# Ledger of designs, part 83: designed miniproteins, single chains

Each design is a single chain, and the fold is of that chain. pLDDT is the mean over its residues in the fold that is shown.

## One batch from the design tools (miniprotein)

Design m3047
Fold by ESMFold2-Fast:
Structure m3047 (fold): chain A 79 residues (1-79)
Amino acid sequence: NVDEVMERLMKRLGAPESALKYTRELLEEAEEMLRRGVPREEIVERLAEKILERVPEMTEEQARRTAETIVDELLRANA
């Protein structure tokens, strides 16, 4: 369940529960970009930027770690 995965991710990263709905969109976008062969670093940068815009209370470092976690989880699912 994508919802359960996102809830655990945001909880572990200390993000507010309100971010879960947006995280779902980010997860789907990252998955499509990975399927198209977009470089991992480019996906991470795009996701981190969107997270910061939506969750301004996060630091740049937290947003990047969140983005990397999302991408890494998708890579594990596709392995």
Scores: mean pLDDT 71

Design m3048
Fold by ESMFold2-Fast:
Structure m3048 (fold): chain A 66 residues (1-66)
Amino acid sequence: MEIRVTPVTREVAEKLREIGDEIDLILQLRKAGKEEEAEEIEKLLKSKDKEKREEAKKRAEELVKK
């Protein structure tokens, strides 16, 4: 429920950057009115499969640029 601030380590910083990029792409899609696409991409980005996350990120970038 409540989020606590934790010390940033190199490992955490790298993962946060990846997650931040993913969230930013989803927010940009939603701002562009592409909520349905954003939902699908978000599901793929939450996958444990790194390849699926990379593919979803690339797809989201292409959608955002339109």
Scores: mean pLDDT 70

Design m3049
Fold by ESMFold2-Fast:
Structure m3049 (fold): chain A 84 residues (1-84)
Amino acid sequence: MSKEELEEEITVAMYTMMVRVAVLSGDAEYAREVAERIVEAAPSLSERAREELVRTLRRAAEEAERRGHDEVARVLREAAERLE
């Protein structure tokens, strides 16, 4: 694994963790901050990493809905759509 590939893997893992925190907390403001950060980073990420984040955001939105965090779910779903 190259240093560049390792940095991308770490970035994706970090964003995945932040998304999970947003889902578990139900904090819509934090969800918006995380979503915007991911969307801003997307142009510098590989297609593979972008696809992984889209899947993560969609699954997280579904989990947020099941938890009753409808605004968090909406924010994360909109972020996934912006990455496509």
Scores: mean pLDDT 87

Design m3050
Fold by ESMFold2-Fast:
Parts: structure tokens; C-alpha cells; sequence
Structure m3050 (fold): chain A 67 residues (1-67)
């Protein structure tokens, strides 16, 4: 599981991008699971599909890999 601090930072970026808390939490959980499975490209595509900019998606991706 993600560290609480890294999870909080990822949730803050997602909510700043316009996602609700529930949407952000579901997206973090799904993207984290994809990264754990070695499916980092699909995790990045999922973040972009949710409406994140490439910069926001990259920042979230780094946090999820570090957790």
C-alpha cells in the first residue's frame, strides 16, 4: 500500500485537477494496482483519461511508484 503522505499528495493533485475525493481515491487505488502489476503505461493512460494534464499525470505517477 502507498505511504499515507504520498497518497495524500497524489489525492491533492487529483482534486486540484477537478476530481472529487471519491473519484481521486478510486483512481489512486486503480493506478497503484496497475503499477504493482508492471502496467505503468496503462496507469499513465488511466490518469490522462481522467482529465489530468501530462504534467499532473507524471507527478502522480512518480508518487505512486515511490509509495
Amino acid sequence: SLSPALRAQALAILQAAGLSRAEAEALVDKATELIRQGRGKEAGELLLAAGLSPDQADRVGVLLVLG
Scores: mean pLDDT 86

Design m3051
Fold by ESMFold2-Fast:
Structure m3051 (fold): chain A 104 residues (1-104)
Amino acid sequence: STLEQVLRLLKEARSLLEQGNVEGAMRLLEEAIRLLERHNGNPLVVTALRYTLELLRRGNVDGALRVLELVIKGIEYELQGNYRKATQLYTGAVLLAIGELLDL
């Protein structure tokens, strides 16, 4: 499924960020956004990932990792059929990202 492919890309991006490979992580996040937009994916996920890219462009790697972790958990819940928990996590990711961007 598209969500399973997106989840794999986001987990790889997280691993690259933990290794200090910001450029590699940004490329994978851009690929995940393109995949979601092509397949009419959840707009909250797209928004959270776009804000994650902006946090990385501003050098806020820790903020980006926190947002990304909420998106990853949200997708994992959605794949388990827990749409309520997924939506809560996606909304939380967007709000966290906005907070991090306003503090920079």
Scores: mean pLDDT 92

Design m3052
Fold by ESMFold2-Fast:
Structure m3052 (fold): chain A 71 residues (1-71)
Amino acid sequence: SAMEELRRLAELLARQAAMAMGEELEKRTGQKPVVTVERLSAGTFRGTARAGDVEESVVVTVEDVLELLAK
């Protein structure tokens, strides 16, 4: 369904954002990044990147995907 496709895209965007954050953390720290994605709800995903003692996260929702597609 269209809703399942939007949820899958939100998860993929959260992972992509976390990977990009991980690359920046690796450049800043010299440490190998660890990337994880957690589902907070049916339509909300949190991507997290950690390198050494530095951690950054981003939240992506199905609404964020809809706004991105509307551009």
Scores: mean pLDDT 86

Design m3053
Fold by ESMFold2-Fast:
Structure m3053 (fold): chain A 66 residues (1-66)
Amino acid sequence: DLEELYIKLVAHELGLTEEEAKTALEIAKANPDASGEELAKLIEEATGKKLTPEQAQGVQDAALAI
């Protein structure tokens, strides 16, 4: 399952739980035009986890690949 693989990879790379990584990927898919800064803020609001803009951009790139 490609989605499950990306959830696990994002969780491992960013120090998130699989549930937090799933939420981050869903937010990225819902906001394809968001900047890394905007996406990082949305993910922090949903998960309580602070990502850098570069990390949030990586989540968006992964979401667009699924």
Scores: mean pLDDT 83

Design m3054
Fold by ESMFold2-Fast:
Structure m3054 (fold): chain A 66 residues (1-66)
Amino acid sequence: SIADELFRLLASGRVEEARRLFEEHFESLSPEEKEKVIAALRTARELTRDPEAAELAEEMIERLEK
């Protein structure tokens, strides 16, 4: 799923790939997919050791919660 892939990319510090994947899909996410993505992003933000990945995850969460 897109949630699993975003988590993997952010946990690995692959910031550019995560941003691209998010931008490609965020407008087309169903409410259920949006919920799963938000949960994955929150977990990635907590676990990542890359501050850029953590900041991107927070930015994505803000955009999805509106």
Scores: mean pLDDT 83

Design m3055
Fold by ESMFold2-Fast:
Structure m3055 (fold): chain A 82 residues (1-82)
Amino acid sequence: SLAEQLQKIIDRGKALLAEAKKNNMPQSVIDDIQAEIAYYQALLAQLPTLSEQEQQRALVLAGARLLAMEGEVFLILRQKER
């Protein structure tokens, strides 16, 4: 289901948060990841109020947002390696 796919995005976000904490990333980065997870959780709660087309679009956009956040975290880690 679309809800199951969004839950997988939330689970990926939580895994990213765990990695950020493990690597002692700045609190601002940790806060940004937590805010992103909260956004996906709010979206999951809203899914029953959306049309199937709106749910599909929201899922695609959520996936893109998480991918962008994963990329930003990767770049920060790479910069610290020099």
Scores: mean pLDDT 85

Design m3056
Fold by ESMFold2-Fast:
Structure m3056 (fold): chain A 102 residues (1-102)
Amino acid sequence: MSEQEISLEILDKLESLPEANFLLEPVDLSEFPLFQAKVPNWLDLSTIREKVLSGEIKSVEELAKLVEQAIENYKKYFPEGTPFYEDALKLQKKFEELMAEL
């Protein structure tokens, strides 16, 4: 299996998780006007997928770095104790488990 095929399989598995719902699409900045100030380098899973398909992401290691960045941005935006913050922690753990299975 190619690095691109492995990367897309990882993304398919992550996108299937209910905890990934907030990361599936780009954030609407009109609904979240302070979003850019907190997370200027926001990255969603659909944007990461486009980077894999375009060849900008060339390895599973590069994919992992961007997914880790997306999850850290998710954790950074939502306060601790909120359902979204808890979802970000669950998503992080599941991603670590998926990477360990490679």
Scores: mean pLDDT 79

Design m3057
Fold by ESMFold2-Fast:
Structure m3057 (fold): chain A 66 residues (1-66)
Amino acid sequence: MLTLDEVEALAVELALQSELDLSKVKISKEEMQEILREAIRRAGGDREKAKEIARELLKKRMEEQA
């Protein structure tokens, strides 16, 4: 389970690294946690791989909500 601080840190890091504007996307904290959980599941618990998968999932979500 990810802490709130880890969720916030990952969101900021993804926004900076991917030039994603998360403020334009209406994603609740619960939805963000689900995206990160899905990324961790797909990555088999690997944090580095989970970050990459989370970025792809967030990008897809942003495209859907744009």
Scores: mean pLDDT 63

Design m3058
Fold by ESMFold2-Fast:
Structure m3058 (fold): chain A 60 residues (1-60)
Amino acid sequence: KELSEEEKKLIEETAELAEEKLGLDKKAVVETLSKMIKDGELSKKELEEMREKLKKLGEA
């Protein structure tokens, strides 16, 4: 039930962007995304797409 290093890094990067762009609690986002990935409710591809969307949100 361990996340891969790539998944952990992707979750952290996404949570950091969510905190920066949306004002969400980084710890809560990490916990939620980690659980969703482990439970199969969120795919790695969906997480990557979410990260990319958050990145673009800051490029005005």
Scores: mean pLDDT 78

Design m3059
Fold by ESMFold2-Fast:
Structure m3059 (fold): chain A 99 residues (1-99)
Amino acid sequence: SELEKLDKENAELAKPYYEKREEELKKKLKEAGIDPEEVEEAIRNGDVDRILEIAKKLDLPVQLAILDRALDEPGLSEEQKARLRAAMRELVAEIEALR
């Protein structure tokens, strides 16, 4: 199928973007004194409460980066995704209010 071929090619094209995003997030977490492994474990386990707890300790752009990464995690329930999206909307509103 032509669509299956395009999906695979698009996934391979996106891979460098996801790898760079992951590396930049790990750097920002280390600069904030947070262990990137703790964040990745919370994301993999779908521990939304822990993700939000960690995010609140960080600057608004880093909070957005954590929530964006968490929303891309496979295996999250729709309820977990809805909670993360709600937190993202609140952060976007805070950033807009600061402009």
Scores: mean pLDDT 76

Design m3060
Fold by ESMFold2-Fast:
Structure m3060 (fold): chain A 87 residues (1-87)
Amino acid sequence: SLEEKLEELLKVAEETKRKIEQAVKEKASYEEVLKIANEGLKRMQEIAAEIAKEYDPNDPKVVEALKKAEEIWLEIGKIVLEAKKKS
């Protein structure tokens, strides 16, 4: 369903952020942090493409979930950038 795909999108975003926060805490390399971020981004893009194929992109539920995913992704980007500066 749409709701299940939107929940999966947000879950992937949140889990990706959690994984990179944990990796940074464990002093992982920039390359390891970047790999986790890229794997998460690829999965989010796949889910977003499935949503776009089957559902109206102007549906308020879709718009809201994509905005939340983008906000989480901006936070992920900040963590990745910080990891790069320390490498």
Scores: mean pLDDT 85

Design m3061
Fold by ESMFold2-Fast:
Structure m3061 (fold): chain A 54 residues (1-54)
Amino acid sequence: LLSEEERRELIEKAYRDAYEAALKRGLPEHVAYAAGELAKIGVEEDIRLEESKL
C-alpha cells in the first residue's frame, strides 16, 4: 500500500521523466505532454494493481 504522498510523487516523476525524455529526443512540446500524460496513466494503473494484490 502506498501513502497519498508516495502515490503523488510516483505519478509526478513518471510525467517529468516521460516529458523530459520526449524533449531530449527532439519531439515537439505537445508530444512530450502527451507522453507525460500516458506515463501518469500507466503508473496509476500499476499502483492500483499493486494495491489490489495486497
Scores: mean pLDDT 79

Design m3062
Fold by ESMFold2-Fast:
Structure m3062 (fold): chain A 76 residues (1-76)
Amino acid sequence: MAEALRWAADRFEKIGLPKSAEALRELADKVERGEATPLDVAKAISTAIKEAEKQGKSEEFDRILDELAARVNAEA
């Protein structure tokens, strides 16, 4: 889980979504500490969606989320 979140953060940073990358890295750290709540997840995703829309990168964002979901499901 945390490793998949850090992978997605690196991808968001590469496509020019630094706030999304920071939000996912913070979420990954909370997941590793066992402190992550559903609200933390919702907040990180909301931040990422808003930044992707403002930057016109919604398609790249959707691709990264699809791959993140696949990676998380593979770890379950």
Scores: mean pLDDT 78

Design m3063
Fold by ESMFold2-Fast:
Structure m3063 (fold): chain A 80 residues (1-80)
Amino acid sequence: SDEEKLEQAREEAEELAKKGEYEKAASVYFSLGHEYERMGRLEEAAEAYEKAGEYYEKAGNLKQAKLFYSMAEQLRKKLE
């Protein structure tokens, strides 16, 4: 199911993060955020983009971190 695929991707991202592969973990969360956004699940999309930003920040990729935090903020503004 779609939910099983989303959960599997989240688990894979967290395993990458445990190994210190933060940029790969961030990339998985970016894909999750995009999929949630396509589904109209904006709260979950915002959470996924926030996680992508957090992991890009841990990777030292501050430019990407800022972009994803901004994307999450814009989605949260649409939620009131």
Scores: mean pLDDT 88

Design m3064
Fold by ESMFold2-Fast:
Structure m3064 (fold): chain A 67 residues (1-67)
Amino acid sequence: LRAELEALNARIRELYAEYQAETDEAKREELLAEMERLVARVGELAQELLGDPSLRADLEGLKEAIA
């Protein structure tokens, strides 16, 4: 579970970096949609990791950056 959550978080960061560098609006929308799907999945997994405040804080920061 934690390994999956960490992998999702890492992929979201990679997609966000690509989104920041991308100039094609259509591709940016595709990257944003993919990130939103991953963030939703992370949110589901984060509910199972209620006792990890540092990880939850990092995930909330990513949600704010993407949304």
Scores: mean pLDDT 72

Design m3065
Fold by ESMFold2-Fast:
Structure m3065 (fold): chain A 72 residues (1-72)
Amino acid sequence: MRFRLTLGEPADPRAAELAIRGAVGEDARVEVVDPRTILVEVETDDPEATAARIRRAAEGLGVPVESVERLE
């Protein structure tokens, strides 16, 4: 599954990648497209729970989350 995370403010790319990878697993692909846009690719059978984990990880960085969008 692929997800797009959009942040309300720019985040440090390294901190964002580490936080998200910690939430969804080390086998996940995390790509910081720009400081406000992060793409996450992970194998999951529960997309809604995975999106919630991504959002929570980003909120843990102290940055507001605008959206977590599931991509097909």
Scores: mean pLDDT 82

Design m3066
Fold by ESMFold2-Fast:
Structure m3066 (fold): chain A 68 residues (1-68)
Amino acid sequence: SEAELYAALTYREALEYALEMGLSEEEAKRIAREAGDLTLRLIEEGVSPAEAARRAMEHARERAEELV
């Protein structure tokens, strides 16, 4: 589905961002999972896939910054 595709892309982008920020693989995977799950939830709530992914990445960036 389109929702699953956007969630997978957001997971990957969040994972790469967190690793680039110097977080451990375990921490990066947690943030990535949160971003993917948030993307799916927002789409289920009627947010467009692109906007859902944007908001999920904003969340992932904030989350990563809290842990560095």
Scores: mean pLDDT 88

Design m3067
Fold by ESMFold2-Fast:
Structure m3067 (fold): chain A 98 residues (1-98)
Amino acid sequence: MSEKALLGESQIALAEMANRLGLPEVAKKNAEAALSLEEHLSDSEKARAYLALGEALKKLGKLEEAKEYYEKALKLAEEAGDEVLKERAEKNLEEIEK
């Protein structure tokens, strides 16, 4: 892996952790930083970054933006053949439409 790919993966992991800890601003910042390196990320890694960003935006009350990123995550998860990420994106879309 390139150093940029490792940095992007680390930023995705930090965004996912920040969402779990209820720190949506930190999650958003790290997810956006990872996506700035998207050319160095796999489709599964990009899907994870979009999911983390969408989850952060939902917690910040940005429901329309969150939905857009969940839809982007779903498309990338489908293209990657990642059933776990696909299911997570579908569940997040169902929850935001309630």
Scores: mean pLDDT 87

Design m3068
Fold by ESMFold2-Fast:
Structure m3068 (fold): chain A 56 residues (1-56)
Amino acid sequence: SDEEEAKRRAEQLEKRAQQLYQIADKLESAGDFESAAQMRQRAEQLLEEAKRLREA
């Protein structure tokens, strides 16, 4: 169903966002605050997309 496909898509986006947060944490530890902020922003965009898919 469209709802099941949307849920699976949301789960994939949430997993990718988690990976980006982990990359951001490593970048911050290395002193790359600008790159970390970019990864975090991308992760937040993916989470917003996932939220919309779950609410549809």
Scores: mean pLDDT 88

Design m3069
Fold by ESMFold2-Fast:
Structure m3069 (fold): chain A 70 residues (1-70)
Amino acid sequence: MKAQIEEIARAAEEAKRRVEEADIPEELKQKILEELDKAIEAAKAGDLESALEHEIEASFLLMEYSILKL
């Protein structure tokens, strides 16, 4: 379990790096980064469920942005 939590944190940190470099509206960028930060903090606290929930929310926000661009 702990190794899986660390992998989730690593994935969220990598996603943050990509989002920070992405050319997307700042308001949306901040929202996504907030969710990724919450995922990382939940993972550090050992809360796997919350970490996954926030990581999924960040991914959903990115997907919604892609749909709106169409």
Scores: mean pLDDT 77

Design m3070
Fold by ESMFold2-Fast:
Structure m3070 (fold): chain A 75 residues (1-75)
Amino acid sequence: MKEELYRQGALLTAEGLEEAKKLGIPVEEVVEALAAYIREAGEEARELAEGTARAAEELGLTEAAELLREAVRRA
């Protein structure tokens, strides 16, 4: 199910973001890395990122949702 994939992606994104913060990695660098990946991988990656952002918002993972939307916007 696509929805379950998006939900798992949202949780992993939130975990990765918290880990990046603990390691002192700027959120801006994470956003740029994701945007570069979406640009190179194409429409399927964009759709995955958009669905994951929506799932993150529904789960209350606001920072993860914002990060994913910004990456899609820059891609």
Scores: mean pLDDT 84

Design m3071
Fold by ESMFold2-Fast:
Parts: structure tokens; sequence; C-alpha cells
Structure m3071 (fold): chain A 68 residues (1-68)
């Protein structure tokens, strides 16, 4: 989906790994489809190595929620 691609690209730009960014993208789509943010939050917490990456990844997820 376009939302997964945008969230993944934004997570990559924030410095997350390709695997981590993919999981954030998948979690973001799950959030948009179900209203359940737990998968997106878990993916971000597992993938982020710094507080800066955590904040940037959170903004990427929030941006997709704002578009919805």
Amino acid sequence: SAAAERARAAALAAGLSEEGAELVGQGTVHLLDTGDGMAAVRALLEAARTSEQLAAGGRAIAEELKRA
C-alpha cells in the first residue's frame, strides 16, 4: 500500500534498518486498517537504536495517521 511505502521510506530516512523500516511500514498499515497502534509502536521500539530515531519514526507514523 502507499501508506506502507511512505512510512517505510520515512523510517529509512530516519536511519532505521531496511528490516526495521519494513516492520514500521507494516505496523502503520495495521494501525490505519484496525485502529490498533501496538504493532507500529512495537516495530518502532525494536528498530530504533537512539531516542532521535524513535522520535523520527514516531513522526513518520503520525504523518500517515494525519493523511488518513
Scores: mean pLDDT 82

Design m3072
Fold by ESMFold2-Fast:
Structure m3072 (fold): chain A 100 residues (1-100)
Amino acid sequence: AAAERRREEEAREKELEEKLQELLDNKDFAGIRALLEEELATTPDEARRVGLLEALGQLYLEEKDFDGFEAVLDELLARGAISEEQRKKLLEALKKAEAE
């Protein structure tokens, strides 16, 4: 049944968010990256892929991997998930973080 399948997908999404939060609380950035990359490789859902890319971008900022962050922004722009103006604002935020 479609309703049961959607409920299972929502439960998996919530479980993923909880696992990501636990890894972040433990500052296991390598574990978070591995989990996000695995989900990106397996998800057919565009909205979920965009959300995973946004999470990966936040992770790269936390690790101060600015090359990884720029690569994520380029992917988000290519998918139409962000505008050129949003990319510019995010790069300005990155430049400010890099100076600190």
Scores: mean pLDDT 73

Design m3073
Fold by ESMFold2-Fast:
Structure m3073 (fold): chain A 59 residues (1-59)
Amino acid sequence: AVAEARALADAGRLDEALAIARRLIEEGRFSEAQKILTYLHTLYPDHPELAALAAELRS
């Protein structure tokens, strides 16, 4: 999951990487989702969807 999402992000497939992060959040796997979001935020620091998902993690 985390490695797959990072590979998708590296390929420019942000929507697919975000789908993995969102699924992990829904499953309560916040540590794995956090790792993905941290990596995505490094690549896309001003992306609004990343901010929204990070907010969901803290809930």
Scores: mean pLDDT 75

Design m3074
Fold by ESMFold2-Fast:
Structure m3074 (fold): chain A 78 residues (1-78)
Amino acid sequence: SMAEEERARLEEALAEALASGDLTPVVEFLRRLLEAHPDAPGAVVLRVSELLNAAVAEPERRDELLREAGALLLEYLS
């Protein structure tokens, strides 16, 4: 299903971001997800954006915040 493919791409993007410290793969995933699903719940998009902004502001907590953002997106894609 498309949801299973999107989940796999998210897991790859999250792993790349965690390994590199570069949030770009996760930001690009979110952009593509919103293009494919324009009716995505604004609350989910806002919360993910808040977590990604917090990961930029607090590099020491980046991995924890990225995992939380990833978990929220995986829940939405389930």
Scores: mean pLDDT 79

Design m3075
Fold by ESMFold2-Fast:
Structure m3075 (fold): chain A 55 residues (1-55)
Amino acid sequence: MKEKKKRAILAWAREAIAAGVDPDRVIETVREMAKIAGLSDEDIEELIAEVRKLA
């Protein structure tokens, strides 16, 4: 289910940002994780927008 994959990636991103990882590096890693997970370009950009709000 794509929602489970999105949630898992977003949870990782939230933890990484809270730990002080560079937000640009987190965004790039999220993009790669989402591509590997088989998410559409639309879903990837939506997920990245959510990550940007966390930074």
Scores: mean pLDDT 80

Design m3076
Fold by ESMFold2-Fast:
Structure m3076 (fold): chain A 97 residues (1-97)
Amino acid sequence: HMEEELERKKKEIEELAKKYGLSDTVIEQILRLVERAARLGKLDLGYELAKASIEYTYAVKKGDMEKAREIYEKARPLIDEYRALVRKYAEEHGLRQ
């Protein structure tokens, strides 16, 4: 279910980030976000956050702070959802030791 979709989405994100001129370090961080979200069963959430991160970084690089704000505001609920998932996973992992 997830293996083919994960690889396709990671490739799309990498291509998009390269098109926007992001550094290899930033691209690796964004791809890692997609992988982590996929492991939590939320590949689509990771994919949407990755796209928002790329667009946000590009807007900031261009000095378009209005567009950066709009992107951040739209992405904020997704960021909050991802953070909640990570915290829940950490709690469950802690119980397993």
Scores: mean pLDDT 83

Design m3077
Fold by ESMFold2-Fast:
Structure m3077 (fold): chain A 50 residues (1-50)
Amino acid sequence: MRFQERLFIGDGNTYNGTIVSVNGDHIVLQDANGNKHILPKSHLKLVGDL
């Protein structure tokens, strides 16, 4: 199956997942394992889906 996948770099770490919510200056990213990560927007770089 094909699905949309995005790779993010935040706080020196690489995250792979989907944005599930936005909280002010932060996003909540859910990875393939169902874990949620709260990342500051100013530290995010979108890669992989470009």
Scores: mean pLDDT 61

Design m3078
Fold by ESMFold2-Fast:
Order: C-alpha cells, then structure tokens, then sequence
Structure m3078 (fold): chain A 97 residues (1-97)
C-alpha cells in the first residue's frame, strides 16, 4: 500500500523534526556535558525511529513523545528541571523501546 508507506515516512520525519527542535530549544540552557548527553540520546532515538516500518510502532513512539511533553509542562518549574526531566525521559524511551 503506497499510501501507508508514505504516511509512515511522513510521520517518522515529523518525529525526527520534533527531536531536532527539542535539542535546539534546550541547547542554550545546557552545560557542555548535558549537551553531549542529549545529542547522544537524540541520535539513538532517531535510529530507533528510522527503523520503524509500521504505523503501530509510530503511534507508540508518538504517544510517548506526547507524554514527555506533558510531563515537562506539568512538572518542571525551572529550565534545570526541564533539562533533567527531558534527559531522564529520553533515556527511559530508549531503554523501553
């Protein structure tokens, strides 16, 4: 199904774009050590996303990214808290697929 393949590709590219935007947004507020760690986590998660071939797997990752965004908004009061929560949440995403 060509439409299915195109939808998977477009949604994968959107998720990758969201990760790049998150990295650029947080980067100015981070130490060099935090920047390196976030860069490594973003690279690993991009490789996972690039490997996704089904809408089911995409929907899972999309929901996890939405939950991450909600958690940051509801539970971070400072930039430092937002950075720490982002790093922890991305590590959890990579470990749990």
Amino acid sequence: NPEYIKEVEERRNALIGELDALYEYLKPSMTPEQQKRLEELVKKLKEIIKGIKSLEELERVEKLMEELGKRIRENSKTPEEAIQLTLESLEELIENK
Scores: mean pLDDT 79

Design m3079
Fold by ESMFold2-Fast:
Structure m3079 (fold): chain A 86 residues (1-86)
Amino acid sequence: MVEEIAREIVQQNGAIDSVILERLKELAKERDPEELAREIATKAVAMRNNGKVDEEKVEAIAKKILEALNGGDLVQASIEVSKLLQ
């Protein structure tokens, strides 16, 4: 689940759509949202960087995923995550 969501975000070049958001909301019912956002960000950064984890990028992406989970603008979150994954 978490790895599949991270893979989809990477495949969509950072885009977080309504389908991804619904899956994130479902997982957030059973997990801490901050930890969930950080796990997804860590997996996405690792997938993009051949297993290397850039902690600054992880923190920035996790913040944008958290903002989306808290009712933030999905388009803005997608733009920012896309920039961080490039």
Scores: mean pLDDT 83

Design m3080
Fold by ESMFold2-Fast:
Structure m3080 (fold): chain A 66 residues (1-66)
Amino acid sequence: ADPALLRAFRAFDTDGDGVLSKEETRALMESLGRTPTDEEIDSYDKDGDGVIDFDEFVALLGSVAK
């Protein structure tokens, strides 16, 4: 895992549970200089419940970065 990415994710994970809301995910990506669309975030939200775990976040970021 990217240690800088893990540190950033943890900074936005207020509960320390390893999941972020869609709003927190967008805010984190914005802080990294990325502007994901709602559709991009939704494509990695497997249950459609608006929470993203670290692995899903890494996959989303990698997809957008390419």
Scores: mean pLDDT 72

Design m3081
Fold by ESMFold2-Fast:
Structure m3081 (fold): chain A 115 residues (1-115)
Amino acid sequence: SELTEEYAERARRAAEAAGRAAGAEGAARAAAAGARGAGRAGGRAGAIGAAAGAIGAAGATAAELAGKSREEAIEEAAAGAEGAAAAGGRGGEEGERAARGAAEGAEAGAREAAA
């Protein structure tokens, strides 16, 4: 849906902004917050979104520990945050709630990382 595309873009931008403010750790926090937001919606879309966001957060941390670039670590988190919202795309009302939760969660996590 158009709303799911908007939520995915918002979640991605939040993780990228957190990464610019606080590096891989900030981006990972935004992705993890997006995962929690998706998971709170419940259902299959919420579970898939929570997994995508968690994988992105873990990926950012792993990239940093492996000595990859800051840009590569941030991209792992941004892709995860986007995926957390995108998982809602075909899930009807539950999917839309999961996508919104992911975007709002990622944005809250980004604000916290920037503070």
Scores: mean pLDDT 87

Design m3082
Fold by ESMFold2-Fast:
Parts: structure tokens; C-alpha cells; sequence
Structure m3082 (fold): chain A 55 residues (1-55)
């Protein structure tokens, strides 16, 4: 989903900065706010890991 992609890319930027806890919190906060489903949160996490590997 577009929301998962956007948050995945933002999480990737945090991971690239060594801010792993902040990256995890970003995704968790989006689930808690109802902006992502748990499945979309998994998608965002996969996108973040793939993107950070490309940096």
C-alpha cells in the first residue's frame, strides 16, 4: 500500500542513521493510530530493510 511504502522509506532513513528504535517506533505508532494494519506494518518493515540495503 502507499502508506506502507511511505512509512517504510521513512523507517529506512532512520535505520541508515542507526536509529533502529525510532524506526520501529514509527511503524508501531502508525499501527496504534490506525494508519497501518499489522500486515501493512510488515510490508513497511520489509521495504525499510530492502531500501537500507540499497543505501
Amino acid sequence: SMKAEKLGLEAAELLAQGKEDEAQQLIEDAVNAGELTPDEAREASIIALQKVNDL
Scores: mean pLDDT 82

